# Designed miniproteins, single chains, continued (3): the designs that were tried, part 64

Each design is a single chain, and the fold is of that chain. pLDDT is the mean over its residues in the fold that is shown.

## One batch from the design tools (miniprotein)

Design m10218
Fold by ESMFold2-Fast:
Structure m10218 (fold): chain A 81 residues (1-81)
Amino acid sequence: MPLLTPEEMEVQRLARKLLSEEQIKELQRLYMDAIAAGMTPEAIAAVLAAARRILEEAGMPEDVRERYLARLGRSLAYAAA
């Protein structure tokens, strides 16, 4: 897994503060489902789309949300390789 930059670590910290336990569990479930599916492009896209929706519902600022999603996308791409 790529190392987090200090800015990306702050984004992850803010996400954990804003997200409910239920939202975190849903994201984890989607990630595990994607792993079980073999990290298909469809599964990766579904995780990213669900994460975007959850972060928007949580009221995360757009710039922070886009940084979170970019980091998540890189993690999923790394796991798929």
Scores: mean pLDDT 74

Design m10219
Fold by ESMFold2-Fast:
Formats: structure tokens, sequence, C-alpha cells
Structure m10219 (fold): chain A 81 residues (1-81)
């Protein structure tokens, strides 16, 4: 579910970025425009993965990329129903 993907993603986001990540996720999930939602999710991905790359946390980066991809697919499927 989208809620499970959100929880898993936030658990992997560094604490210092969690508030900003949560705000971006909320904006994406509440958007009625799928293209806008995808743009926000890509912005979130870039923000978090840049931070994790600087810290050398490449495994967490890969996990976050996978979870954001799954969220994007779930949002697209919900809109097509």
Amino acid sequence: SIDELREKLLSLVPEEMREEAEKLLEEALNSTDIEKAEKILKQLLHLVTTHLTAQGRLDQKAQIEKLLSELSKALLEEKEK
C-alpha cells in the first residue's frame, strides 16, 4: 500500500532531512496532477540521494530509489482507476 511505502521510505531518510522529506511526500500524495506528483518525487529522490551519496550511504540510496519508484507506480495506478 501507499501508506506502507511512505513509512518505509521515511524510516530510511536521515533524521535531519525527515521533516522536509515528509512535506514533499505529502505534497506529492495530495497532488491531483500525476506529472506534478512525479516531479515532486524526483525532487525528493535527488535531495535525499545527494545527501546519502555525500555520506557514502550507497546501500540506503539504492533502497530509497526503489521505494520512490514503487510509490510513483502506485500513484499512477490509483489515478488510472
Scores: mean pLDDT 78

Design m10220
Fold by ESMFold2-Fast:
Structure m10220 (fold): chain A 88 residues (1-88)
Amino acid sequence: MEKAKKIAEEVKKKAEELRKAGKSDEEIAEEVEKLVRELAKKENLPEDVIEITAEAVRSMILAGESIEKIAELVEKGFILAEKLKNAR
């Protein structure tokens, strides 16, 4: 879904910028988690799915996962949230 891909790319770009700036994994996790929540609110997505996705992203960043894997998780989470929004 095009929208979820754009959101994932925005999150990926933010994480890359923070890593290039020498931010800690904790700082990156906080900023990326905040961005995920802000983007989801703009799309009026279900808060329960947003919180699960944000928490998973934070955990992956703290575990040292690649930015590519983090972006993939964000895309999948937003696709699921959009499907649930349409079903509710």
Scores: mean pLDDT 81

Design m10221
Fold by ESMFold2-Fast:
Structure m10221 (fold): chain A 90 residues (1-90)
Amino acid sequence: PVPEEITKPLERLEKEAERLLELSFDPSVPLEELLARIERLEEELKKFEKWLEEASKHNAIPEEVKEWIKEKIERIRRKLEEARARLAAR
């Protein structure tokens, strides 16, 4: 099992990315507001990746857990890219 300290932040980020993708379908939601939220989430995701790199240097995280994290980060990024693409089409 992946430690809760790792799963909890990633679950929050994924849920927020899903909300942003959902909101990107609503043309009444301001473009600038959604873009700002996407940018904030991308920054949080980058900070999490830096944390993972640092933890990996100390062999604190098993390889299976690192792979799970990378896959989850990629899924979150894909949702954010999809949201950006939809906003660009407005």
Scores: mean pLDDT 80

Design m10222
Fold by ESMFold2-Fast:
Parts: C-alpha cells; structure tokens; sequence
Structure m10222 (fold): chain A 84 residues (1-84)
C-alpha cells in the first residue's frame, strides 16, 4: 500500500507542476496546498509503518488532486485554443 501511495504522490506532483505552468496563480496555489496536505498524510503513513487509514486518506486526496489538476489543465488549454 505505501508503494502505491508513493506512486500516486509522484503522479500528483507531475500533474500539479503541469497545471502550475498553465493555470492562474490562485488555482496553482490551491493545488500546491492540497499536494502538501497529501504529502503530510503520506509521511505520517510511512512513519506509522503503513497505517491503512492514513495511506487510504493520502490516496483519496491524491486522486482528487489529480482530477482537479487535470480539470484545470483542460480548462487552460481550451482557453488557449480560443486565442485569436
């Protein structure tokens, strides 16, 4: 489980970084705050020896974060496509 959480964290970090380059500062700051929260849950899960509750919470936060980042990226790309 902890390895799955680590993989999701890396995926979330990549998506947030991509979103930061394309989205507004407010959206980027929101994604970074969520990523830091997810990272803290991952670190606590790792320190606890892989507590299933903390690992599950981190996974859920990372999945939601990835979805939010992808939605922001899509919106930003659609706005760019409408440039005259």
Amino acid sequence: MIEEVKKKLEEAEKKVKEAEELTSKEQADRLRAALEMARKYYEEAERSGGDPFLAGAALGMMDALIESAEAFIKEAKEKKEKEE
Scores: mean pLDDT 77

Design m10223
Fold by ESMFold2-Fast:
Structure m10223 (fold): chain A 78 residues (1-78)
Amino acid sequence: MNKEIAKIIKEAMEKAGLTVDELAERAGLSRETVEKIINGEKEITPEELNRILQALREVDPELADEVSKKINEIIKKK
């Protein structure tokens, strides 16, 4: 699960043109936390996910909705 969520977030960052530092700043998370999430080194919490989705929505609402749908589909399959 961590690897799939990490891939979705990485692809979203690339499409939005966001760096790790920019996403961390917008989401109110540390750079270390974002880096661990996108590298699949930690399980993403619901709070962290909501913050990342909010940050993406500020840049690209359509992309944020796409990411939310993909992640929910992965979670529901468990």
Scores: mean pLDDT 80

Design m10224
Fold by ESMFold2-Fast:
Structure m10224 (fold): chain A 83 residues (1-83)
Amino acid sequence: SHEELLKKALKLLEELEKNPDMSEEEKRRIVDEIKALVEQLSKSDLEKLLGYIDEVIKKNLDNPVVTYLLEELKAFVEELLSK
């Protein structure tokens, strides 16, 4: 079941990447959904997700709203890993 949560988080991250022109409110909603999912992930899955977030940030450096939201998500995941 934890693997399904990771897959769902990755799918939401992919939706954010593929739809850069969606509203800021919708982008924020997607990030908040990912945050809710990642609270339930193992440390191993959080480390995998962190890698994917970094890849998406690098691909979207030309979009300041997406970059800002993803950096916020990255900080949230890193906080969960630090405990």
Scores: mean pLDDT 79

Design m10225
Fold by ESMFold2-Fast:
Structure m10225 (fold): chain A 71 residues (1-71)
Amino acid sequence: GGASAFAELAAAGGLPLSRLEGALALVVSGMLTPAQAAEILGVPVSFVRRAAELVRAGRQDRLPELAPLAR
């Protein structure tokens, strides 16, 4: 995906971009729980829930603001 906000979040949070995009896409589609995605990414469940909420709301521009929650 060409979404710069995902790339910024991945870089700031120390996460692989492809895994972040893939895990969030699966959470948004209901194929993964937030807890399963959190385990895959090594981040708090609250981070995944908030990120999925922003993606569902079309607020991907806000994803980089979540970087401190990924640690």
Scores: mean pLDDT 80

Design m10226
Fold by ESMFold2-Fast:
Structure m10226 (fold): chain A 75 residues (1-75)
Amino acid sequence: SAYAELVEMARAGASQEELAEELQRRLGLPPAVARAVARAVLDMAHAGHLTPEVVRSVVTNVRRAAAEGFRAPAP
């Protein structure tokens, strides 16, 4: 699956940019969403919790936040 391949890329040391490009190519994510997902995937990899199901959950949650128009509070 695309999620399993993204897990293997992250474990192989792929950069945030490489993961973001693959997310755009395989899942059709907008660039901003792909970059946010790639960063979260790398954070989860560093925490030792990266699985295909975690990647799918991250994609779903970031897509939902984007659809809901969520914005971080400006300083």
Scores: mean pLDDT 78

Design m10227
Fold by ESMFold2-Fast:
Structure m10227 (fold): chain A 89 residues (1-89)
Amino acid sequence: MLSEEVKKKIEDLIKEIEKDKEELLEKALAKGLEELAEFVKKRYDKLIKELEELLKSDLSNEEAERRLEEIEGIRDLIVGVTKSILDKA
């Protein structure tokens, strides 16, 4: 089982991603960028699902931390792309 520290990191990241999703969806829809809104929804829903699956996994803490780093990297890419499009619109 994952340590309580690693579980807390995953749960905290899920909450942060859910908040980011809502904020970015609101901004995209306010600008009439429906395709960007769909992109944000789809990509963030996938990250949330992957984090929920990680939380239920029997992985080692080291494996879980590595997967968290990968997910955080993907989050940064999604945020960067989304903000770039929002700033140009």
Scores: mean pLDDT 83

Design m10228
Fold by ESMFold2-Fast:
Structure m10228 (fold): chain A 78 residues (1-78)
Amino acid sequence: MAGEEALVRAFQEVLGMSEEEAREVADYVLGRRSGRSEAVKKAERRLRELGYKIVGEIDGEAGTSLRLAAAELVQERL
């Protein structure tokens, strides 16, 4: 619970996502959802813009690089 809310806040405050988009991305990062998501694609683009290493195509699938970038974002900001 605490880790999920930290992810949601980081995505809202740093990536400028809505609460709904941020919660969706958090579910993918935490492995609760799989497959392609437009909210995940938006988060991948914004993390890359901030200099985080997102590997490969921005396709909306939550890979290892997205999960590592999200963990780094939370540690740095929240």
Scores: mean pLDDT 78

Design m10229
Fold by ESMFold2-Fast:
Structure m10229 (fold): chain A 93 residues (1-93)
Amino acid sequence: SEKEKKVNELIDEILALVDELIERYPEHADVFRFLKTQLERIKKAKTKEEIKELVDGLLHTVDLWLQQATDPELKAALERIRSLLEEIKKIID
């Protein structure tokens, strides 16, 4: 569907950003690798309900990391990821 195509394009954009962030912040690579794993799960999800659950879970995880983040550059990167995840959520009806 058109919505599925847009969701996959946004996920691919986040994945590309995460790969760039792993290179920029190797000290936080484990956090970003976890995000990649969850994003790949969203791409493989078979139902709208499963996609919503995974996106909501990932948003919650990112929000928790943002509350604990003290590095302003890392915080800005996580806020950008959060924004893109919220765009995915808006597309998923």
Scores: mean pLDDT 84

Design m10230
Fold by ESMFold2-Fast:
Structure m10230 (fold): chain A 100 residues (1-100)
Amino acid sequence: SMEEELLAAEEELLAELAPLAAELGASDLAPEEAMRRLLAALAELARKRGTPVGEALALLADLRVALAAGDRAAAEAAVERLRALGVLSEETLAALEAAV
């Protein structure tokens, strides 16, 4: 399924970002700030793939950052863009909308 492709792509990108994750984990940054930086790097790498799955991963990372910041407008915009991509199932989209 497309969601299985998305999970596999996320695992590959997280493996590529493992050195950055280790550096952020060893830093004096608050855990929430370290996570935001890791998610921003994941979104950038995902977008560079130039695929619908890559854009979906980037939007999911943007959504997680928006939710952590309490930015409801940004979170809603990310969910609308995810819906427009057609990569995720309606069940997954409904769960994401419920989280906003």
Scores: mean pLDDT 83

Design m10231
Fold by ESMFold2-Fast:
Structure m10231 (fold): chain A 85 residues (1-85)
Amino acid sequence: MLYGIVLTFDVPRSLAGGLRDEVVLYLKSHGITPLSSTYSYDPNNPGKLVITLVFEDKETAEKAAELIKNDPTFKTLKSIEIVKI
């Protein structure tokens, strides 16, 4: 069973791909590689960027979420949610 992390950021659309790549590279530097990474915008809230990362298990997803929460470079992060896929 796969697990996702849904990250919500207050950033403009032009930064979306760069921020997604930064998050993935940060996790890889800590030995965690997502199975996939995507980004999207809520059509009802164009100022909110949503990044979704998929992991092989819940433990890996929880470790990734904790690493992102504890990094001061991700100050625009508004929420992190762990979801079952």
Scores: mean pLDDT 79

Design m10232
Fold by ESMFold2-Fast:
Structure m10232 (fold): chain A 70 residues (1-70)
Amino acid sequence: SPLEEKINELLEQLEQLVEQYKQATPEQRDGIIAEYQRLLRELHELLKVAPLELRKKALKRIQDLLDSLS
C-alpha cells in the first residue's frame, strides 16, 4: 500500500541517518540529529493511521535502530 511504502521509506532514511551519524564529524552530527528528529515525527504521524501489524513491524524496526546506538 502507499502508506506501507512511505513508512518503509522513512524507516530506511532513519537507518541511513544512523549509519551516517556513526561516520560523521562533530560538525555534521547536529544536522543529522535534527533531520532524524524531523523524519521520526513524520513517521509517528503516519503510524497513528497505520494498521496494527504495520505499526508493530515499524515500532520493532525503530527499537532495533535505537538499540544499535547503545
Scores: mean pLDDT 86

Design m10233
Fold by ESMFold2-Fast:
Parts: sequence; structure tokens; C-alpha cells
Structure m10233 (fold): chain A 66 residues (1-66)
Amino acid sequence: GELVIARRIAGYFVASAQGAANTGDFDLAQQIIDNMRKLGELSTPESSKILFEAAEYSEKYLKEKQ
């Protein structure tokens, strides 16, 4: 279903943002997080929650690296 796809997409974005942060590319990591939030704004309410939670988790990870 749609929620399975939303979770897979969120997982790929989280992994990408963490990868960028781990290489010291904080600008790229923030860009990925911002794009995840924008995708959330354009999604169904249920998919939006998954994407916003993934973005929040990624922002917390990024702040711990700075």
C-alpha cells in the first residue's frame, strides 16, 4: 500500500541524510531533510506523518554531529 512506499522513501532519505552528515557535508544533509519535509507537505496526511517523523529524526541526528 501507499504507507509501505512512504516508509521505504523515508528510510532512503534518513540513510542519505545520515551519510552526508557522517562525511561532514552538513549542507547536503540539511538539504535532504528540507526536501523530505517538502515531500511531506505534498503527501496524504498519513504519509506526511511518516515523512515529518523521519525528517525530525534526521535533524536530531544532524544536531548531535555539529
Scores: mean pLDDT 83

Design m10234
Fold by ESMFold2-Fast:
Structure m10234 (fold): chain A 90 residues (1-90)
Amino acid sequence: EQQKLDEEIAVAFLEIAYAIALKSPDSLLEQVKWIERVADRIAEEFGLSEEVREVLHRYLEKARQAAENGDSEAAIKALREGIDEVRRLV
């Protein structure tokens, strides 16, 4: 049950970032930085599973790097891949 909740939390963060990337690419970099900070705090304080944390961190970082380069398409792709990867966790 905790694993499923951890996955739902991770998907929520990635879906929010994905929505921002689609609707407001100019604000994506600042918003992804904010989401990374909130996700890290929640992972540390409430103990997301290491597997879920690793996937979430990896794809938010990929999205942030793409946004830093002005590549909204790469950011959107990274966020989609992250959502799919979290959903594949058992």
Scores: mean pLDDT 81

Design m10235
Fold by ESMFold2-Fast:
Structure m10235 (fold): chain A 89 residues (1-89)
Amino acid sequence: SELVERLLEALKKYGYNIVAALLLEFGIPLEVAEEVEAYVRKKVPEFAAAKTAEERMQLPEEVKREVARLIVEKLEKEYPELYEEMLKR
């Protein structure tokens, strides 16, 4: 997915800080960005265990891709208008 690749680049830019990536690169409201971060932490224990940017950067690529995929899926399902805005370049 093109959006998953764009999100992975944004996540990498912000040391896999989900809130910063969503807020600063995609204009997602802070409350929604925090909800998405909490959701990912519950669904991906390996990501939740990584507490620093350095630790998150060292995670397997499969884990990083799962994080991006879950973010996209949650936004598409629960915040479709925000998801549509992310699709616009």
Scores: mean pLDDT 88

Design m10236
Fold by ESMFold2-Fast:
Structure m10236 (fold): chain A 85 residues (1-85)
Amino acid sequence: SSDLQRLRYLLDHRSHPTVRVLELERLVKQGLLSPEIAELVRRARRLLEEIAENAGSDEKELQKLAEEARRTATEGLELALRQLE
């Protein structure tokens, strides 16, 4: 119940991809998400790490990575919400 409310809050409000990924990683660690959703969460984490590692590189490439991280984190959040519903 509290997990479902937290995911709905993050979806309904503009949350940073990092906040979404952190919450999803917590649920993955607890074994609450399917392997398919867990893989999306891992991909989003890798994208966020790549952005951090390449801070100060080409702005257009960083923007593409940020958009991909946002999209992947949002997809993972939407699927997690549907699974826990």
Scores: mean pLDDT 84

Design m10237
Fold by ESMFold2-Fast:
Structure m10237 (fold): chain A 67 residues (1-67)
Amino acid sequence: FDSALAAAKAALEALRAGDVATALAYVQEAHRMAPDSVALANAERALRAGDVAAALTALSEAVKELS
């Protein structure tokens, strides 16, 4: 991905499609590019905990903040 925003958008798309594993991989990539993003850190934590609803909320926040 060219940016943390692009990776976060791809993660949100994957999660909406029900692909949790792909969403986690994309969130990890986005977080590496923007390590100070609290929203991305929250999304990664939620996905690791299996909390899809919390992850969707955190990813939506990340996309908004990175835009």
Scores: mean pLDDT 84

Design m10238
Fold by ESMFold2-Fast:
Structure m10238 (fold): chain A 79 residues (1-79)
Amino acid sequence: MEEVGETIRKIAEEIAKELGIESVTVSYNPETGEIDVDLKGATREQTEEAARRLKEKLESLGIDAEVEVHSDTAIRVRL
């Protein structure tokens, strides 16, 4: 689970770089299995595109996860 969190962090950082997002913070909650991806300074449209790309990348790696836009600058991943 922590290993999946590191994978999500690396993918999120790559996507943020591609979309021109300046800062990414990834937080894992071990009690709920939720991973929060905060995209500092992102627009709603950038966050939605990042969520779409993150979901596609995780699916390509065989990771079954629910990806949702939690706010204008945040994505939540559920394993």
Scores: mean pLDDT 81

Design m10239
Fold by ESMFold2-Fast:
Structure m10239 (fold): chain A 81 residues (1-81)
Amino acid sequence: MAARRAAARALAERGVELTKRGRELLERARELEREGTEEALEEARRLRLEGEILEGLGGIQLGVAYILDPELGREAAERAE
């Protein structure tokens, strides 16, 4: 039990971190898209791709944490918002 719960906690923490980082990058990309300069639009495109990848990876980590420990996984998913 202890090892499984420790693994779930580590995955949950990593999942929250990746999901939040991804969300921050996506919001920064939206700000740059509103700015509308050629440089800002190119940077926004890069940040959007990176943010989407990080959100996807975070979702996978949170899903595995939920399988290992549903309570920890559910609590972590709430923190990722």
Scores: mean pLDDT 84

Design m10240
Fold by ESMFold2-Fast:
Structure m10240 (fold): chain A 91 residues (1-91)
Amino acid sequence: MKITVEARAADGTVVAERGVFDKEYTAKMVLMALLLEAERLGAMTIRIEGEGKKSEVERLARWVKEAAEKRGLVATVEIGENSATVTLRAA
C-alpha cells in the first residue's frame, strides 16, 4: 500500500515535501506532526494520495479533520478518486 502526503502553507509554500508511506498508521504519525505545525502556522493545506486506496485515503482525511477540530482548528475536506485535500485554518 502506498499513501503519499504533501503539505503547503496558505501561500503555497511547501511545508512538507511529498512523503510516501506503505502503512496507514505511519501516514497518521506524519499527519499528526503536520497538525502540530498547522497550529503553529495558523493555516495549512494537506494533500493525501493513494492510488487504488480510496477507503484508506478517505479514513486518513476524516481522521485529520477530526484531530484538527479537537485542536481548535477549522478543517474542510475535499475527496477525489485517488486523493483528499484537507484545508486547515485557525478558528
Scores: mean pLDDT 78

Design m10241
Fold by ESMFold2-Fast:
Structure m10241 (fold): chain A 68 residues (1-68)
Amino acid sequence: SMYSEGTRIVQEEVDRTRAEHPDLPRDDLRRLAREMSDVAQQGVDEGLSPEEIRKRVQEVRDRLLAEF
């Protein structure tokens, strides 16, 4: 389902972030995961494609990493 797809996309981006940024604090990872999940859920609710959902999730990831 699209709901499962959104969850998968977020999990992949969280795992990638942990691998690329092992020094990132737990609270920052929690915030990143939460905001990415929120955007993915919004995308699913709006009927966006998996590609568009992934793009929005990646944009949130990149924005938050720039702030950390």
Scores: mean pLDDT 82

Design m10242
Fold by ESMFold2-Fast:
Structure m10242 (fold): chain A 65 residues (1-65)
Amino acid sequence: SKEEKLKEKALEIAKRYGIDFSQEEIDNLSLEELLERMFQAAKSDEERAKIATDLYKAIKEIEKE
């Protein structure tokens, strides 16, 4: 699904910023919960803005598929 694709892209983005999730968290967290944790784990307002921008780009690329 598009939601599963976005979850995978969100995990790739998180890893770029040093935000790691365990396999158990990946399997059990909803997309919304995963995104919330990513924004909470961000080190600065600048990093939060970069994460948001990368997520927006990922959403647009998934919409093209």
Scores: mean pLDDT 81

Design m10243
Fold by ESMFold2-Fast:
Structure m10243 (fold): chain A 94 residues (1-94)
Amino acid sequence: SEAVGASDVAYTYALMAGFDRGVKLLKEVARLAQELEKMGDEEAIARVRELVRETKKALIQALEKSQDPIMKEELLKRARELGEEAVEVAREAI
């Protein structure tokens, strides 16, 4: 049906936006990384590195799950949440 087709297009755009959001969060953490390293907070640096690794892993898995849109959406949501936490930890330590 035409209504189902329109919903599928909107869903595809939402998934693309989710991936872009994850990438933008990783870029924000990279921008903060130099200042974070200057602060010398070893625990915050280690935590941010862990969150960045898990964010990247979730984004890569989302790309691999092209045939499972539900799992892809969940992985993109996880990447956003992990990326947002990485930015927050970095900002709190600076």
Scores: mean pLDDT 76

Design m10244
Fold by ESMFold2-Fast:
Structure m10244 (fold): chain A 85 residues (1-85)
Amino acid sequence: SMEEKKEKLLKLLEELKKLLEEIAEEKKKTLSEEEQKILEEGLKEVEELFEKEKEYALENPDDEELLEGLERAVELAKEALEKLK
């Protein structure tokens, strides 16, 4: 159903956001104060993009390219986080 497709896209977006936040937290441990500030500014931009993608997903739940892209992004983020730990 359309509702199940929307839920799946929103869940993947939330999972990706959480993974990127965890990656950023691990990276902060090895960064200078100046580099941490740049990372924080980048994370704010990414958060704004995630809000726009949520709105897009709600209007375009049948976007197969978005679904595949999010599944791939989540997989890559999980691999990146595992290598940082």
Scores: mean pLDDT 84

Design m10245
Fold by ESMFold2-Fast:
Structure m10245 (fold): chain A 62 residues (1-62)
Amino acid sequence: SAEEAARRKREELQREIALLQRQLAVLDTLRPSSNAAMQSEIDALKAKLQERIAALQAELAG
C-alpha cells in the first residue's frame, strides 16, 4: 500500500540519517587543531556528511 511504502521510505531515511550522524560524531572526536592538512580533510568529510544528512532530512520532511 501507499501508506506502507511511505513508512518504509521514512524508516530507510531515518536509518541512513542515524548512520551518517554517527559518522559525523566520530569525526568530531578526531579533529586536531595543530594539523592543518588533517583538519582540512576532516572538515571536508564533515561538510559532505552534513550535506547528505540535510538532503535526507529534506526528503523526510517532504
Scores: mean pLDDT 82

Design m10246
Fold by ESMFold2-Fast:
Structure m10246 (fold): chain A 114 residues (1-114)
Amino acid sequence: DEKKLLEEIRKLLKEEGFDEKMIKALEPILYFYVKKTGESAKKLLEEIKKAYQEKVENDELIGETPEEEFLYVAAEVISKKLNLDKEKVYEIMLKAYNGEISVEEGIEELEKLE
């Protein structure tokens, strides 16, 4: 059930301390990943958090905000796993973050990258 999976992803992101804008940016990619692979959204989020923390510790982050840097790392992780264009995934996430597209529209744009 699409609605149930999206509600579970929103709950996960809220429990992990993400704000509303970050939740909207991350929902499309986590949903798309779960539907594509059958793997856990929580597992993907943990991998993204680990990759982000490693870049923080090595002073490798170059974005204007921590939010943008986190979203870029998220785009890199999912793009590597699913063989997608990292910059296009990042653009979709930024559009969702800025309220330019809905979560559902973000999922549709990700599907078009295949």
Scores: mean pLDDT 83

Design m10247
Fold by ESMFold2-Fast:
Structure m10247 (fold): chain A 80 residues (1-80)
Amino acid sequence: PSEEEIEREVWTALVLIQAAILKKYPKEATKEDVERLGELARKANTPEAIQALEDVAKAFEKAGQKEVSELARKYVEELR
């Protein structure tokens, strides 16, 4: 794989790890956590990273965290 491909895979892995944490503890998520995740997803620029961000948005919505859910959806719309 190219250095560029390896870099995208590393960013995607970081997105998936952070998304898993946010999905497990959605009520503890901050706006800063979502902004950080969104920027990592932008750097990854992979379908898996964008899907993880979408899943996080749904988890926040289910948890009643409207503000962070809307922010996550804004990143999904921007990156798709």
Scores: mean pLDDT 85

Design m10248
Fold by ESMFold2-Fast:
Structure m10248 (fold): chain A 67 residues (1-67)
Amino acid sequence: MKEQLDEEVDRGIVDIMIGVLLTVSDTALRRGDLDTAARWRQAADEVRRLVEEGDLEGAKRAFHAAV
């Protein structure tokens, strides 16, 4: 069961996770690693989708599976 404070902390953590995935994807694009960039971008999109659905635990698990 979610507490109000835990919800705010989890949203902050997931926002950082998405930022990290987008940053490594952009870095791969600049290096010409298109396949790697696409994989990191897909991971970021999946984490973001789970957040939109309100599944913060699923979002964290998706991040760990990608890393």
Scores: mean pLDDT 78

Design m10249
Fold by ESMFold2-Fast:
Structure m10249 (fold): chain A 77 residues (1-77)
Amino acid sequence: MEEEYERDIDELLALLEAAGISLSPGEKRVLRTAGRIAVERGGEAVTNRAIAEELGVSVGTVSRRIRRLHEKALAAA
């Protein structure tokens, strides 16, 4: 169970790096935290608020990091 989600996150990060997308430490923390919360909730939707609380940052900071991740993914497509 946990191994599948752990592999999914690591595989996603490896795919992004293979595509030439460099992720900041903050962006990697957001992705890993979101994945962990999703596992804890049995695959339920993860909110920016839940990620922000785990990381000790504002919801706005999480939202900006997620938007930047989407922009990087779209630019690589």
Scores: mean pLDDT 71

Design m10250
Fold by ESMFold2-Fast:
Structure m10250 (fold): chain A 84 residues (1-84)
Amino acid sequence: HMTLDELVAEAVELAKKISVNWERLAQKLKEDYGITAFALPKDLTDPDDIVAMAEKLADANGLPSVREAARIIVDALRKLLEEE
């Protein structure tokens, strides 16, 4: 029931809370979800950069939508926060 905008906002807040960088998130996505992420110098606190990353992940991994990629990013960030 979450929109893409709501998922992006949640990803930004989670990233701020745990000071996660793109490299750590990319490693978690590969290990836990089998998703290949490109090494992008993105700021996880910028909503536009979260959208751009979700678009790249959806395209590279054959995901059904950018929203699904954003949902996976949020789930991965939540797991990283729990590990802290």
Scores: mean pLDDT 72

Design m10251
Fold by ESMFold2-Fast:
Structure m10251 (fold): chain A 119 residues (1-119)
Amino acid sequence: SLEEQFLETMKKIFKSDAKTLEEVRELLRSILGEEVTDWFFEMLKKYPKASLEAALEAFAYLYTAVHRGPIIVPKEATEVPEELKKAINLASFDAYLNQLTLEEAKKRAEEILKKDNEA
């Protein structure tokens, strides 16, 4: 599923030693907070035809708004395609430069997922 692909990619990005996808989801709750994380996974369920790239871009907007700083995917991050790393970095950089609030980041995240789901 989109949720499973997203969680597997998050494990790689954060270099997590998590043994299950549920443990990766709990890691995300510790990073974004429970409310934002649960909202995001409901958005992935609402837009199940969205791509992994769209989900990662949406996440990057949320991460950057919550932490007031960009997510940095290291160049040496193993097994994450370069196109996905670029998408994450561009989305995060856009959120950071425009100083998006959490509400603005949520709106942008849903717009990305909705547009991709309709493609």
Scores: mean pLDDT 84

Design m10252
Fold by ESMFold2-Fast:
Parts: structure tokens; sequence; C-alpha cells
Structure m10252 (fold): chain A 69 residues (1-69)
């Protein structure tokens, strides 16, 4: 459901923040991939947007954060 996807994004985001605080680049990469997929599914279900484009944008933003860590 849409609510389950929203909750998943929030939980993955919390785990990502914890990994960032710990400097765990491997965990950040894995969680970033999961966040990108979950966000793309959420946006597809809620708005009917192209999930491939949303996933790419989220991945690029998270990859930039990992590179800066």
Amino acid sequence: SLEELEQKVLELSDRYRAALAAGDTEAMRRLGEEIAKAVSEYVKEKFGFDPEKVERLVREALDAAIAAA
C-alpha cells in the first residue's frame, strides 16, 4: 500500500542517517539503493510519475552524499 511504502522510506531514511553518522559508506550505499527504489515506487503509486527517472535522481543525490562522507 501507499502507507507501507511511505513508512518504508521513513525507516530507510533513519537507517541512512545512522550509517552517515557512523561513517559506514558500505551501509550508506546499500541503504541509498533501497531508498531510491522505495521512493520511485512511492512516487509511481501516488503520482503516476516515471519510476526510472525518480530512482535515478534519488540515486545521484545519495551517491553525492556518500562521496562527500
Scores: mean pLDDT 78

